# Designed miniproteins, single chains, continued (5): the designs that were tried, part 21

Each design is a single chain, and the fold is of that chain. pLDDT is the mean over its residues in the fold that is shown.

## One batch from the design tools (miniprotein)

Design m16749
Fold by ESMFold2-Fast:
Structure m16749 (fold): chain A 84 residues (1-84)
Amino acid sequence: MEEEKKKKLEEAEKRLIETIRSIKDKEVLENLIKELEERKEELEKKLKEKVEKGELSEEEIKKIEETLEVLKKLIEEAKKKLEE
């Protein structure tokens, strides 16, 4: 079950990166970057609050951090595309 969750995140990451690379409109890319950054901020806030309350195991923290890394990669790809 854990490995399948990782596989789904990797597949989603690859699919989203390809989608970002297909976007030609700079305004669409700017809006996407903003939305991804907002989602990353919300997830970081949620992680911090739950960690402070001791509600998350190290494994659960790792899963959320992996999701944050995916969001970070998507933001970097969109920014790279925007700089073209």
Scores: mean pLDDT 77

Design m16750
Fold by ESMFold2-Fast:
Structure m16750 (fold): chain A 80 residues (1-80)
Amino acid sequence: MSAEEEVEKELEKLIEKLREHAAGKSDEEIRLLAGVTKGIARMHVWVIGKHYKISKEERDKLIDKVEARLDAETAALLAE
């Protein structure tokens, strides 16, 4: 497994949990939950990146990818 593959697996788990916990929540609660989830996702990218010894450039790209995906999922939940 590569750093990118491990980050993608952890991201999908976080998205599943975000969708589960967002059910029946207010917009304010969804935004708070999304903020916490984004923080956890960033930490996972940092920890996984160090374990796989990826470059700063690759790590920054993974962080951007993860944040963009979570922002899109959060926007979709707020539109429901």
Scores: mean pLDDT 85

Design m16751
Fold by ESMFold2-Fast:
Structure m16751 (fold): chain A 94 residues (1-94)
Amino acid sequence: SAAAEEARRLAEEVEAALTAQGHGEFGRLAAEALVRAFEAGLLSLEEVRRLAERIIAGEPLDTAEPAAAQVLAEMQAILGGIPLEEARASLERG
């Protein structure tokens, strides 16, 4: 769908921007988490866009925000069950 294509495009922009900043591994993790959360119906396209902008700007993801908490949960799943606190620490570093 057009929405799924736009979500993938936004995720690609996150990976490219963070790679340019020297955080390519985190960029790839964040991109994959955004796509997974969107495809699972947990995030709207507008939430993906807002979170992508915040991640590119180096803004921390607040687990008190439902959309940010979903992205952090998807990151934990991608990392093979690494605790959310370890994923959060990685986000706060880049």
Scores: mean pLDDT 78

Design m16752
Fold by ESMFold2-Fast:
Structure m16752 (fold): chain A 61 residues (1-61)
Amino acid sequence: MKEALELLRKGVEALEQGKYDEAIELFQQAIKAAEEAGASQELIDTFQRALQGVKRAKETG
């Protein structure tokens, strides 16, 4: 679980720097790490929602 949260944090930092492709990769890795760690579906859904937000930001920016 720590790995998933660390990847999510790095993804947010990449997003703030305008590095959308890097942020997308980091959020995808965070989702996989959360699934492997047996995270709740609610937490996985939250990560997936964050990924969709980044994809939309890339398309709009």
Scores: mean pLDDT 79

Design m16753
Fold by ESMFold2-Fast:
Structure m16753 (fold): chain A 62 residues (1-62)
Amino acid sequence: GPKRAVAVKDYTATLPGELSLKKGDEVLILRDDPAVPNVVYVRSLKTGEEGDVPKSVLEVVG
């Protein structure tokens, strides 16, 4: 199934299609495209919102 990750720092969306996260927020990685190496598409488990976040904001768990 989709991988889980946790935000290791706060992130504020700066571009259309990005998702804001707070440190400790859990997300589900829905798409990790090798052609876009610095960004993943996630769903927030807290809010249900979806969007792009920088990979550096997340640590994969499990």
Scores: mean pLDDT 83

Design m16754
Fold by ESMFold2-Fast:
Structure m16754 (fold): chain A 100 residues (1-100)
Amino acid sequence: SKEDVLKRLEQALEDLERSIKYLRELAEDPRLSEETRELMKEQLKRLEELKKKVEELKKKLEAGEISEEEALEELKKIMREAVLVESEATMYYMLEFVKR
């Protein structure tokens, strides 16, 4: 239902906000090289853009501009990308502290 899809969009926004906060905290670690910090900031920027896409998707669904099926399909793509972005950023952070 539209209500169920709206709840999934709301949950996705909460998940993305947690990931953004987590990555922001990691990117502020003073032990990071400038190169690693810049890579992490680029991933943070990608997550913020994905959050904006979910917000726009919610707005379009509420306005009746897209179907429930289209909204859910697009949400799945956005959240898959978000998982990969967060995983890559976390890997860059971890590799900074592994023997070079």
Scores: mean pLDDT 87

Design m16755
Fold by ESMFold2-Fast:
Structure m16755 (fold): chain A 74 residues (1-74)
Amino acid sequence: SMEQVKKLKDFLNSLKLDEDVKSKVIVVGQKAIEIAEKGGDAAKLLRSAAKSMERNGDKETSEALYKGADYIEK
């Protein structure tokens, strides 16, 4: 939804992360914005990406993506 797009943009603009982690979150976040604009489930995409990052040992990126999913569902 457009409301999810606004919340996701706010989330991405408020990130206080190391540049490496931030760039990864932004790439996934941009895809989530595209999904939300098409009426898809952006939160589900973020959680799926978070699980993938967690399996690859990238806990910080995973945690940021889970927080993003929770934020846009408020």
Scores: mean pLDDT 85

Design m16756
Fold by ESMFold2-Fast:
Structure m16756 (fold): chain A 58 residues (1-58)
Amino acid sequence: MLTDLRAAIASGDREALVQAGRELAERYGVTPEEIGRIARMLGATDEQVAALVEGARA
């Protein structure tokens, strides 16, 4: 979970971030709001947080 999230943030790839957000919500039951908070704590930009949250809501 956290390793995959950190990798997606480090990659800067929007598609990877959307995919990571979707997987966190589907496999681990993490809410979009919680994913956004964790990503911000890991140093994600607002754009990266938006992509993660988009994936989690899909």
Scores: mean pLDDT 78

Design m16757
Fold by ESMFold2-Fast:
Structure m16757 (fold): chain A 61 residues (1-61)
Amino acid sequence: SVKEELLEEIAQATEAKDVEKLDEIAQRVEDLKKSGQLSEEEAKELLRTVEAAKRLIAIQS
């Protein structure tokens, strides 16, 4: 599913510590929500996952 593909992309960007890629994924989530390919709840979950990933990269624990 689109959601599963995006979660995999978030995981890969997190391992690479690629904050720019995480921002690109967040923008794509917003676009897919507007086009109706993601529900509001799916988009919120994905965006929260991106925020958590960015925080994890920042603190490096």
Scores: mean pLDDT 85

Design m16758
Fold by ESMFold2-Fast:
Structure m16758 (fold): chain A 77 residues (1-77)
Amino acid sequence: SELEAEVLIALADIYEALADKFMKRGNYEEAIKWYEKALELLREALAIASGPTRQDIERRIKEVEEKLKEAKEKLKA
């Protein structure tokens, strides 16, 4: 449903924001966990979304995947 997709996206945004805060603090392990949780919610939203909303979710997924990649690289350093 549209409402269900919106709720999943909103929760993913909260988890991404939390991960961003951990990134700023240098806690890359926690940042990775919350980015992965955000991606899981976005993928669930993508499964139930249609039309232009799917394209928006796909863009958001790519953005969070890029942040997750950065967090993983930072953890290695």
Scores: mean pLDDT 88

Design m16759
Fold by ESMFold2-Fast:
Structure m16759 (fold): chain A 61 residues (1-61)
Amino acid sequence: MSQEISEEIREAAEARLRGDEEEYEKHKERAVRLLMEGEGLSEEEARRAVETAVNALLAKA
């Protein structure tokens, strides 16, 4: 996974911790798009991967 994708996932997790749902959705959508473009994943696969990664970061916090 590229650093850019990892940063978008991190920003999404931080937005969720702040209760900023608008910023969370924005960063999540960017991460999904980057995964589809860079890794060739389907939208469903990319969305699942982003949600899993965000939840893993939230569990560590």
Scores: mean pLDDT 81

Design m16760
Fold by ESMFold2-Fast:
Structure m16760 (fold): chain A 67 residues (1-67)
Amino acid sequence: QPPPTTDQIYDDIYTIIHDMGNDQFGNDMDTIMTNMDNNGHTDHNIGIQMIMYHHQQGIDIDTPWLE
């Protein structure tokens, strides 16, 4: 199986955040993603920040694209 696309990674992370029902967290992440996209930052930076945040909240995310 080929690795997931950037859009698939974003969708997966975004879905997890939204499924948590945490509107504040979702809004903050949307703002970060939008700003990073506008500034041409790499996908890995966005993914890493979201994973670190989830880890701090005690939620594990399986992210094979970071291997």
Scores: mean pLDDT 53

Design m16761
Fold by ESMFold2-Fast:
Structure m16761 (fold): chain A 74 residues (1-74)
Amino acid sequence: SEEEEKLLESFIEAVETLVRYLNEHRPDLTEEEKREIADRVIRLLENYLKQKGYSDEFIERFRERARERAEEVI
């Protein structure tokens, strides 16, 4: 659905925003440390989505796209 796609993109944008924040405000962090932080937040969001009853397919799409978006910005 359109609402589902918008929600998916919002969660992905949240991960992007985090990485952009780290790039701007945490120049002390290595790229690898930024990846670790992004991965931990992605896992937290996956757990949240599971608890809220989102499908495994939705969560898988979120994980894949969020990881891609994070790597693009790191």
Scores: mean pLDDT 85

Design m16762
Fold by ESMFold2-Fast:
Structure m16762 (fold): chain A 68 residues (1-68)
Amino acid sequence: MAEERVPVLVEKLKDPDPQVRIDAAREIGEIGGEVARKEALEPLRQATHDPDGAVRYAAAVAIANLEA
């Protein structure tokens, strides 16, 4: 089930590889739903301060998708 992946994706937002962090933020936004809003919204807000600009952008898009 897609929402069961949210905790694993939240852990991937802290991965040392920026591509993994980008992919995690994007997939959280695509999954959406209440679990993602409750468990991923704060980690995604932290990711908007990531040193990588692409990670920051992906996190901002994911937050917008969760708030839609």
Scores: mean pLDDT 81

Design m16763
Fold by ESMFold2-Fast:
Structure m16763 (fold): chain A 82 residues (1-82)
Amino acid sequence: ATELLKEALKAYRNGDYEKAVQLFEKAIEEFEKNGDKEGIARAYLLLADVYEKMGDTEKAEEYRKKAQEIAKELGDNGLAAQ
């Protein structure tokens, strides 16, 4: 999951938004398998940023809402100290 997230962020910084989307989606799948809610929320926020850079503001808003819903499950402002 962490490796996919790093590779996705690298693709995003290089302007390869299509590759970034694919890698973030794979990272989300791995975080879901591991029950890593914080990882899923972070990946959704990064994916929203990618879609916004692509001009897809509707998908960007959808992914921000998904991240917000997970943040609520974790408690307001992620109040679980790790």
Scores: mean pLDDT 78

Design m16764
Fold by ESMFold2-Fast:
Structure m16764 (fold): chain A 66 residues (1-66)
Amino acid sequence: MEDARRFVRLAARGLGKELSDEQIDELAETLEKNPEEGAQKLREVLGTTASVEDLIRAFEAAREAA
């Protein structure tokens, strides 16, 4: 959970988007339970053109770096 929350927060900051704690929690839970669905929702909320696969790969890389 915390790693997913951290990833969502960092992605939002990188794109200059401000998310509420509730939005971060919802996206983090979805990303952990269903990475494809979570990545797609994150892409929509942040308005990024990154693919679902790129977002999943970035999340896995962030987990390895932690």
Scores: mean pLDDT 77

Design m16765
Fold by ESMFold2-Fast:
Structure m16765 (fold): chain A 68 residues (1-68)
Amino acid sequence: SLEEAIRRLFQAADEAMKKAKSPKEKSEVARIAISGVLLAVGYQLEGRDDEALKALEETIEEIKKRME
């Protein structure tokens, strides 16, 4: 569900922020997470639920990639 994907996104962001070595890196993770959620909400408001879910999943993967 969209709600479950948002929960997973926040968990990934929290983990990435805990691993971040500087305030700048934490800010970058937070910015990515916020942007992803806003994009998904935009799609949801237009009835584009599949695109909303895809935006959340792509944001989760971007956050995970930043932790490598």
Scores: mean pLDDT 84

Design m16766
Fold by ESMFold2-Fast:
Parts: C-alpha cells; structure tokens; sequence
Structure m16766 (fold): chain A 91 residues (1-91)
C-alpha cells in the first residue's frame, strides 16, 4: 500500500540521517587504528546501500512520495560524501 511504502521511505530517511550524523562525528574526530578504519569502510558501504535502496524505491513510488524519496537519496549521498572524507582521514 502507499502507507506501507511511505513508512518504508520514512525509515530510509531516518537511517540516512543517522548515517550522516555518524559520518560527521568521524570526520570531526578521525580514527587512527584498524577498528576505526573498518568502521569508516563500513559507513561508505552502508551509504552506497542506502543510495541503491532509494533509487529502487524511486522507480516504484507514486508521485506523492517522490519528494520523500528524493530527501532520502540526498541524505544518503551526503552520508557517502562525508563517509569517504572520514575514510581518507582515518589511518
């Protein structure tokens, strides 16, 4: 249903917002050990996954949900950019 799709997209937005916050925190205080490096890699991969999920939802979402899908995609792309920068600074 449209309501089930809305709930799924809203959950994706929340996941993307959380990932942006985590990536920003890592960028502000970059790690210097293996665990931090692996987490930075995990954030990059998770962000890519969210982008792919948002793109798939965009293909099936009705017009009224497209702005919400676009919001999720924008946040996921921001998370990827921040995560990639955090990864570059992690040693």
Amino acid sequence: SVEELRARIEALVERAEALVAEARAMLANPGDNREDLLRAIALVLEAIGLILEAEELAKVAPEELLPLVERALELAKEALELAREALKLTK
Scores: mean pLDDT 85

Design m16767
Fold by ESMFold2-Fast:
Structure m16767 (fold): chain A 70 residues (1-70)
Amino acid sequence: MSLAEQARELLERAEEELRAENPDVERVLKLTAEAHRLAVEAYRRGELSPDEYRELIARAYELAGRAQAL
């Protein structure tokens, strides 16, 4: 599995956690931080276009912000 695919899976897991009855804020923040890290490395390796990279980083930031607002 590529680093880009791993980042997308972590963001999906974070979004699933936010949809839970009692979301684990710490878990969401850890998942989004790891996804951000993987997205940066994927971009450095040429696995992501600049647009795909921006979308992944924006999504990680959005999900982290939602968790912090709970």
Scores: mean pLDDT 87

Design m16768
Fold by ESMFold2-Fast:
Structure m16768 (fold): chain A 65 residues (1-65)
Amino acid sequence: MTAAEVGDELYAIGLAIEAGVSVVEIKDKEITIEYDPSSEEQKKNAEKLKEELEKRGYKVTLKEK
């Protein structure tokens, strides 16, 4: 794993913690984020995190609890 990839993963985890969502899997530049679909705030934060990570070259999957 490159230093840039490690930095992106740590950044993603930090944003997920701040957003109240969970990073459940990181594999081959694919990231799975779990959120509570009954929370509009978590849903918006998960979508925002997906956009930011996709800009960094990751494939993001959003998973409902």
Scores: mean pLDDT 72

Design m16769
Fold by ESMFold2-Fast:
Structure m16769 (fold): chain A 81 residues (1-81)
Amino acid sequence: SLERAREVAERIAELLVKAGYDEEFARQMKETLLAAAEDGSAKPSDVVAVIMTAIAAGMEHPELADEINKAVRELLRLLDA
């Protein structure tokens, strides 16, 4: 679902901002995830970079790790559909 992909991308961006990332950086990450979900226009390497950034944020901020891992798992499920 495009609506669900949009919600998950937004959630990942919110979690990156909570982890101390810049809002502009988080917005660019969200746009990459939406491009992948909406029309597949994002490069696979760019999508992997966003996922790795989110995982790294969870490792640096254990209090966010469960929410980040949940969002990443849902994102991967949506991209496989």
Scores: mean pLDDT 82

Design m16770
Fold by ESMFold2-Fast:
Structure m16770 (fold): chain A 68 residues (1-68)
Amino acid sequence: MMSKEELEEMHERIREAIKAGDLEKAIELDRELKRRIFEQPPSPELMAYLREKAEEIRKELGPFIVPA
């Protein structure tokens, strides 16, 4: 299962890519995060944390999130 620390690190890397203006990298990191969640869903205790962090990422990435 994906850990809380690992999830937070992925969110932070996405934010850094957006801050640097590297939109392509931000999209790739978002796809990687979604792939990991899909392949190995988080534990029940991570559900609330995931929702909070997803909202934070949406505020920064927003329209650049590409649906699979």
Scores: mean pLDDT 67

Design m16771
Fold by ESMFold2-Fast:
Structure m16771 (fold): chain A 58 residues (1-58)
Amino acid sequence: MSPEEVVRELVLRASEAGVPLPRDRITPSKEDALALIDALQAAGVITPEEAEEFRKRL
């Protein structure tokens, strides 16, 4: 899975959970994908197991 695909999936899940994201500042980079995984796990939008799967696919 590419960083772009991870960012796209996480942005969608954040939107469904009502978590606002600064989309204009999110790039399709590995760094921003990892930051999103950590932020959404901390917010309870994704589980620790889902977070590990996203990290593994990067």
Scores: mean pLDDT 77

Design m16772
Fold by ESMFold2-Fast:
Structure m16772 (fold): chain A 81 residues (1-81)
Amino acid sequence: PSKEELEAEILLALAQMKVSIVKRFFDKLETEEEIKEAIEELEEAIELAERAIELDPSLREEAEELIEEAKKLIEELKKKL
């Protein structure tokens, strides 16, 4: 693969990791600061996934699915505030 394709895969993997961590600890996020930090991590995951699409458009379907999941988690976290 090209350097851009490898970079895109790394960015998407990092975004997936951020979303997975927030999902895993969702029920344990109790304080306003923890919830806000989790929202920031999900917002960063969305940016990483969007950048991955720019570098490798073949990742669009996977990245868009992750972006949608992250946005849903942000809305659920906001309900805890």
Scores: mean pLDDT 89

Design m16773
Fold by ESMFold2-Fast:
Structure m16773 (fold): chain A 75 residues (1-75)
Amino acid sequence: VSKEEIDEGIADIVTAMAEVLARKGDYETAKEMAELALKLYPKNPRAWEVLADIYEKLGNTEEAEKYRKKAEEAR
């Protein structure tokens, strides 16, 4: 497999972990995991959506909107 395929697979797993943490209300760790996923594979729209959801829950609507746009661009 190529590095891109490996990074994409790991990013998918890390993104799933971030989603679970966000649902539990652990937004700090969820944010770190989503950011890690994007460092590995920035074309992952799901990771951008997780960041948007976290920022929305934290009341930062400007950052949430920015990451929503990033998720749309990655599709």
Scores: mean pLDDT 79

Design m16774
Fold by ESMFold2-Fast:
Formats: C-alpha cells, structure tokens, sequence
Structure m16774 (fold): chain A 64 residues (1-64)
C-alpha cells in the first residue's frame, strides 16, 4: 500500500541519518564502548567500513 511505502521510506531515512551521525562521531574520535570496554582501533575501522556500506546501500535504495 501507499502507507507501507511511506513507512519503508521513513525507516530507510532514519537508518541513513543514524549511520551518518555514527560515522561522523567515529571520524571525530568519539570513544565507543561495548559491554563496558572501549572498542579497539580494529573494531572502530570495521564499524566505520560497515557504516560506509550501509550509507551507500541506503542512499541507492532511496535514489528512486
């Protein structure tokens, strides 16, 4: 339905916004924690790469 399409687009936009904010925080050097421990440089690099892929994929889906 049209409502389902709008809801899906809003979800994609929220994912894109969230991923962009997190990528910006990583690039700004904000420390990240998982289970009370600071994430390693390797984990940060992997997360950054994953966020770039999410952003690119989500932008492509919204490109219609």
Amino acid sequence: SEEEKKEFEETLKNILEGARRMLAAIDAGVPLYLNGEEVSAEQRAQLRANLERIIADTEEKLKK
Scores: mean pLDDT 81

Design m16775
Fold by ESMFold2-Fast:
Structure m16775 (fold): chain A 106 residues (1-106)
Amino acid sequence: VQSYIDQASGYISQGNYDQAISYAQQALQQGGPDNWQAQFVLAQGYLGQGNTDDAISTIDRAVDSRMRQDPNDWMFYDTASSIYDRAGNTQRSQQYQQISDQLRSS
């Protein structure tokens, strides 16, 4: 699972979004649909393709999964905020940035 995530992240860095999506989907198949790291890379792949609707849907799933498993992961919410911002969802970006900031200050 982690090797698929690492490969997918490498493909994002190369601008090869089709391969990044493929490897992220493999990570979800192996690690289950609640694998937030694979969902993050999948969302980034969709953003790279200009598919903002699928990116937002994917990051929404990642947030739901992470809030249930580890609600205090400030780095997760900081990254989610960045993805929402890049997708043009300013309200969601600000919401998760505030959560991240509060968790870091606690």
Scores: mean pLDDT 79

Design m16776
Fold by ESMFold2-Fast:
Structure m16776 (fold): chain A 77 residues (1-77)
Amino acid sequence: SKFEKALELLREGKYKEAAELLKDSTSNRERALYAVALFLSEGVLDFSGVKLDVDTRKQLARATAAKDIDAVEEIVR
């Protein structure tokens, strides 16, 4: 799936490729991965398009800053 391929690319450090794969995604989990990929590739922090509560958003931001893709997957799956 697009979600699984994006996670693989993120684990490989291919952040720009992951963002390009996810740019037109409409599912909440894929949009969350898109936001993660954009931050890691471009330094843009924008989770506004993702439907997450404040605490989950903070956890996702921390996992993303740490480049902990396993934690990112746990949060968005």
Scores: mean pLDDT 84

Design m16777
Fold by ESMFold2-Fast:
Order: structure tokens, then sequence, then C-alpha cells
Structure m16777 (fold): chain A 83 residues (1-83)
């Protein structure tokens, strides 16, 4: 169980880090990408809290899948703002 928690927390923190990097690289005029980056960072923070509070393996597996989706979204945003 703890390995699932550690993996989910690691992915959530990476997603938050990438979202914040995307925010720093986004032009001030691109309000949509700014809001998307802020939203991803806030979702990553909330997900990390949920992971810390999770008490069952089923909850941790669900949160791990959410962390993987969030990380993909953060990577896609960062790739778009770098282009």
Amino acid sequence: MERLREEALRLAEEARRLAMEALKLTPKEDKKSILEAIGLALRAIGLAIDVELATTEEELRRLLEEARRLLREARELLARVKA
C-alpha cells in the first residue's frame, strides 16, 4: 500500500511542478493557458492531500490513476506553452 501512496504523491508533485513551470513560461496575454496551469497546480495539491488521507488500497489505486492523468495534462500544457 505505501508504495502506491509514494508513487501517487511523486506523480502529483511532478504534475504541480510542471504546471508551475508552464505558468512561468506562459505569456500574460494567454489567459486560457494561465488559468489551465493554475487549475492543474491546485488539482495536484488537492490530489496530494487526498493521497495522504487515503486509508484503502482501492482509494490509492484510484488516486494513482488520477495522478497519472494529471501528470499527462501538465506535460501536454507545458509542451504547448514551449512551442
Scores: mean pLDDT 87

Design m16778
Fold by ESMFold2-Fast:
Structure m16778 (fold): chain A 55 residues (1-55)
Amino acid sequence: SPVDQLQRERDDWLAWLDGLIAEARARGDDELVRQLEAVRDQSQAQYDARLQQLQ
């Protein structure tokens, strides 16, 4: 379904971002961690809004 597809895309995207955040954190790149966390929060909000529209 469109909902299942969008949930899969959300989960895959957020997992990829979580990997980048972990790598940046391991390097001590605190500025990049903050920027990636902001992108993650925005992405989560956008996917949640779109999922709400489909349900």
Scores: mean pLDDT 87

Design m16779
Fold by ESMFold2-Fast:
Order: C-alpha cells, then structure tokens, then sequence
Structure m16779 (fold): chain A 95 residues (1-95)
C-alpha cells in the first residue's frame, strides 16, 4: 500500500504542486521505504513551501540521522524545536 499511496500523492502534487502537506506526506512514504535521500528531497520541498511546519523539520532531521549525518540532523531538530518546543521527535534527536 506504500507504493499505491506514493502514486496517489504524486498525482495530487501534479495538480497542486504548492501544497506543502502533500510533499510532507510523500516524504513520509519514502522514509518508511528507507529511501532517505528521496525523503530529504520531498521534506525540503515541503519546508520551502511552509517553513513553519515543525513536523517537516523534525522528519528531515530523522532522515539525516538515518543517513548518519548527525550534525545536520541536530541542526534541523533544533529548527523544529524553535517552531514547536514540544516536538518529541526533534527532542529525541538532540538526546
């Protein structure tokens, strides 16, 4: 069902390429597939469209942590916490 969801989000994005939530959801599907570099590309697009989305910053940090890029993961986790100090995902990366 991940492959089906990816196709559905890709088709929705073709119709609404400025919808940050669709890019965030597409990134989440690729994160679940352990395709971290693609997840990063889609999270970066979501942040470009909506820079105040703490969830997108936190998930970007997770993807960088999974790639072993710990300093970038910490930078983006801190950005998520600047927006939402209670973001549990971002807090876990900084511990």
Amino acid sequence: SLEKKIKEYEEQIKKNPDNAELWLQLGNQYLALEKYEKAIEYYEKAIELDPDNAIAWANLAVAYEKLGKLEKAKEYAKKALEIDPNNAVARSILE
Scores: mean pLDDT 91

Design m16780
Fold by ESMFold2-Fast:
Structure m16780 (fold): chain A 59 residues (1-59)
Amino acid sequence: SEIEEEVKKLRDEMLKAAKEGNFDAMREAYRRYLKLTQPSAEELRELTNEIAKAIKEAV
């Protein structure tokens, strides 16, 4: 669906920005993600772990 595509784009933007050290772009994508999805605490924890992993794997 259109919403699912937007959610995927926002996740991809967050992870890309995190890897690039562009934390302003990451924060903006995160704000848009929260507005669209209203995620649970568990979903937020999983997202935070993925962001942390992306930062650690950045070259």
Scores: mean pLDDT 78

Design m16781
Fold by ESMFold2-Fast:
Structure m16781 (fold): chain A 111 residues (1-111)
Amino acid sequence: SHKEEIKKEFLKLPKEEREKVLLKLIEEAAELIVLGLSEEDKEKSKELLEKALEKLEEVIIMVEVEEDEEVKKELLKKAKELVKYIIETTEDEEIKKKAEELLKKIEELLK
């Protein structure tokens, strides 16, 4: 499984490097969201937002196996805010649906 491969590679990293990888993915997703929502070309906007959602999904996969509960909760909260922002601002129904599915996964992990 691609998800199991991501989890295994993540767990090989030292704690400090795991946090850096998660923060970098969140930052890259945030930049893609800003670019995607500002893009006048609907096809390019959709591609940028899909890439942002892919990076946020990787964060969620990695966070499931993160051993530091404080880091896990903080990264999930940041991912949740970005996903909610996409849902509230996008006019693309397919992007909105994908973001809503990702939001459900984040909320389950925050319980």
Scores: mean pLDDT 86

Design m16782
Fold by ESMFold2-Fast:
Structure m16782 (fold): chain A 65 residues (1-65)
Amino acid sequence: SDIELEANIAMMKIRASSLGAKVVREEGKTITVRIDEEDDAKAEAIAKELEAVGKKLGIKVVVER
């Protein structure tokens, strides 16, 4: 439902913020996140974490670096 999607996107925004990332676009079940992290290994770990959480919530995560 739209309410469940909105709640899941809100959860993704909270999770992204806690990891130092930002949701910059929302398109249905797809979100785009920007990761402002200079360490490539840390940026990769953040991307994988957000993609894993998104998969559990039925949200596709697209990463911008």
Scores: mean pLDDT 84

Design m16783
Fold by ESMFold2-Fast:
Structure m16783 (fold): chain A 60 residues (1-60)
Amino acid sequence: SAMGRELGLRALREAARELGVELSDEELEAILEKYENGEPLSELEARLVRKALEILAERA
């Protein structure tokens, strides 16, 4: 859903900030799209997604 996508993007931005990784919103959107489509993630992309999921769990 559009709401789920926005929450995922916000969590990925926070994950990137905490991991000290500089990525644009467009690059973060691409990572989120890969994850939603079940595409294989790089090690860095997988770490960002895991951190984003932790952030979302803390907010729930």
Scores: mean pLDDT 82

Design m16784
Fold by ESMFold2-Fast:
Structure m16784 (fold): chain A 79 residues (1-79)
Amino acid sequence: MTMAMRARIDRLRAEARRLRDEIAANADDPVKKAEALARLAGVYGELANLYIEMGDDDEAARYMAELRDVEVQLNKIKE
């Protein structure tokens, strides 16, 4: 892992935390919650891809699972 890859991962993790807080703050607002969930799905996808590129299959699998959970939540909101 390079310092540049570490910095990108740290930024994406910080963004994921921010988006999770936004989702919690907008629990009763389906439009804002869906927008934040869609952005979070993108962040988890990027994290999974970065870990795949590094050969860290365990971390990649973790973020793929997080992505799946976000997609399930999005489908529930869309009804």
Scores: mean pLDDT 84

Design m16785
Fold by ESMFold2-Fast:
Formats: sequence, structure tokens, C-alpha cells
Structure m16785 (fold): chain A 79 residues (1-79)
Amino acid sequence: SVLDQGKQKARWSAYTAAVTTAMNGNFDKALDNAEKAGLDTVKKVAKDYKLSDKQKKQLEKYAKDAAKEAVKAVEAQSA
């Protein structure tokens, strides 16, 4: 489904941003960068597929949750 594709893209964007930010030693910015990347992907998916407000909010929540999990995963691997 479009929502599943949107979730996958948002999660990948958030994880990529978290890993890249952490590898640069900017752990304090990892969450903000991951959330921004995930939410930017959600905006694009919502526009491209003309998603409803409800679907967009579901993807935004998923992207924020994915960003938090990405940061925790990176912190655990970096410790």
C-alpha cells in the first residue's frame, strides 16, 4: 500500500540521517536531523500520492517514532 511505502521511505530517511549525523560526531543533533529527514519524506509522499490528513498524520507519527528508534539504535552501537 501507499502507506506501507511511505513508512518504509520515512524510516529509511530517518535512519540514514541519524547514522550520518552520529558518524560525524554530532549526537546532540541526531534526533532533530532524523525527525526532519523523516518528516520531509512524509511531506513528499503526501504531496505525490495526495494523501488524506489522517494518512499524513499516521506517517508523521511513524516518522517521529522511527527517528527516536534510530537514535537509540545508533547510541547503543556507539557506546
Scores: mean pLDDT 83

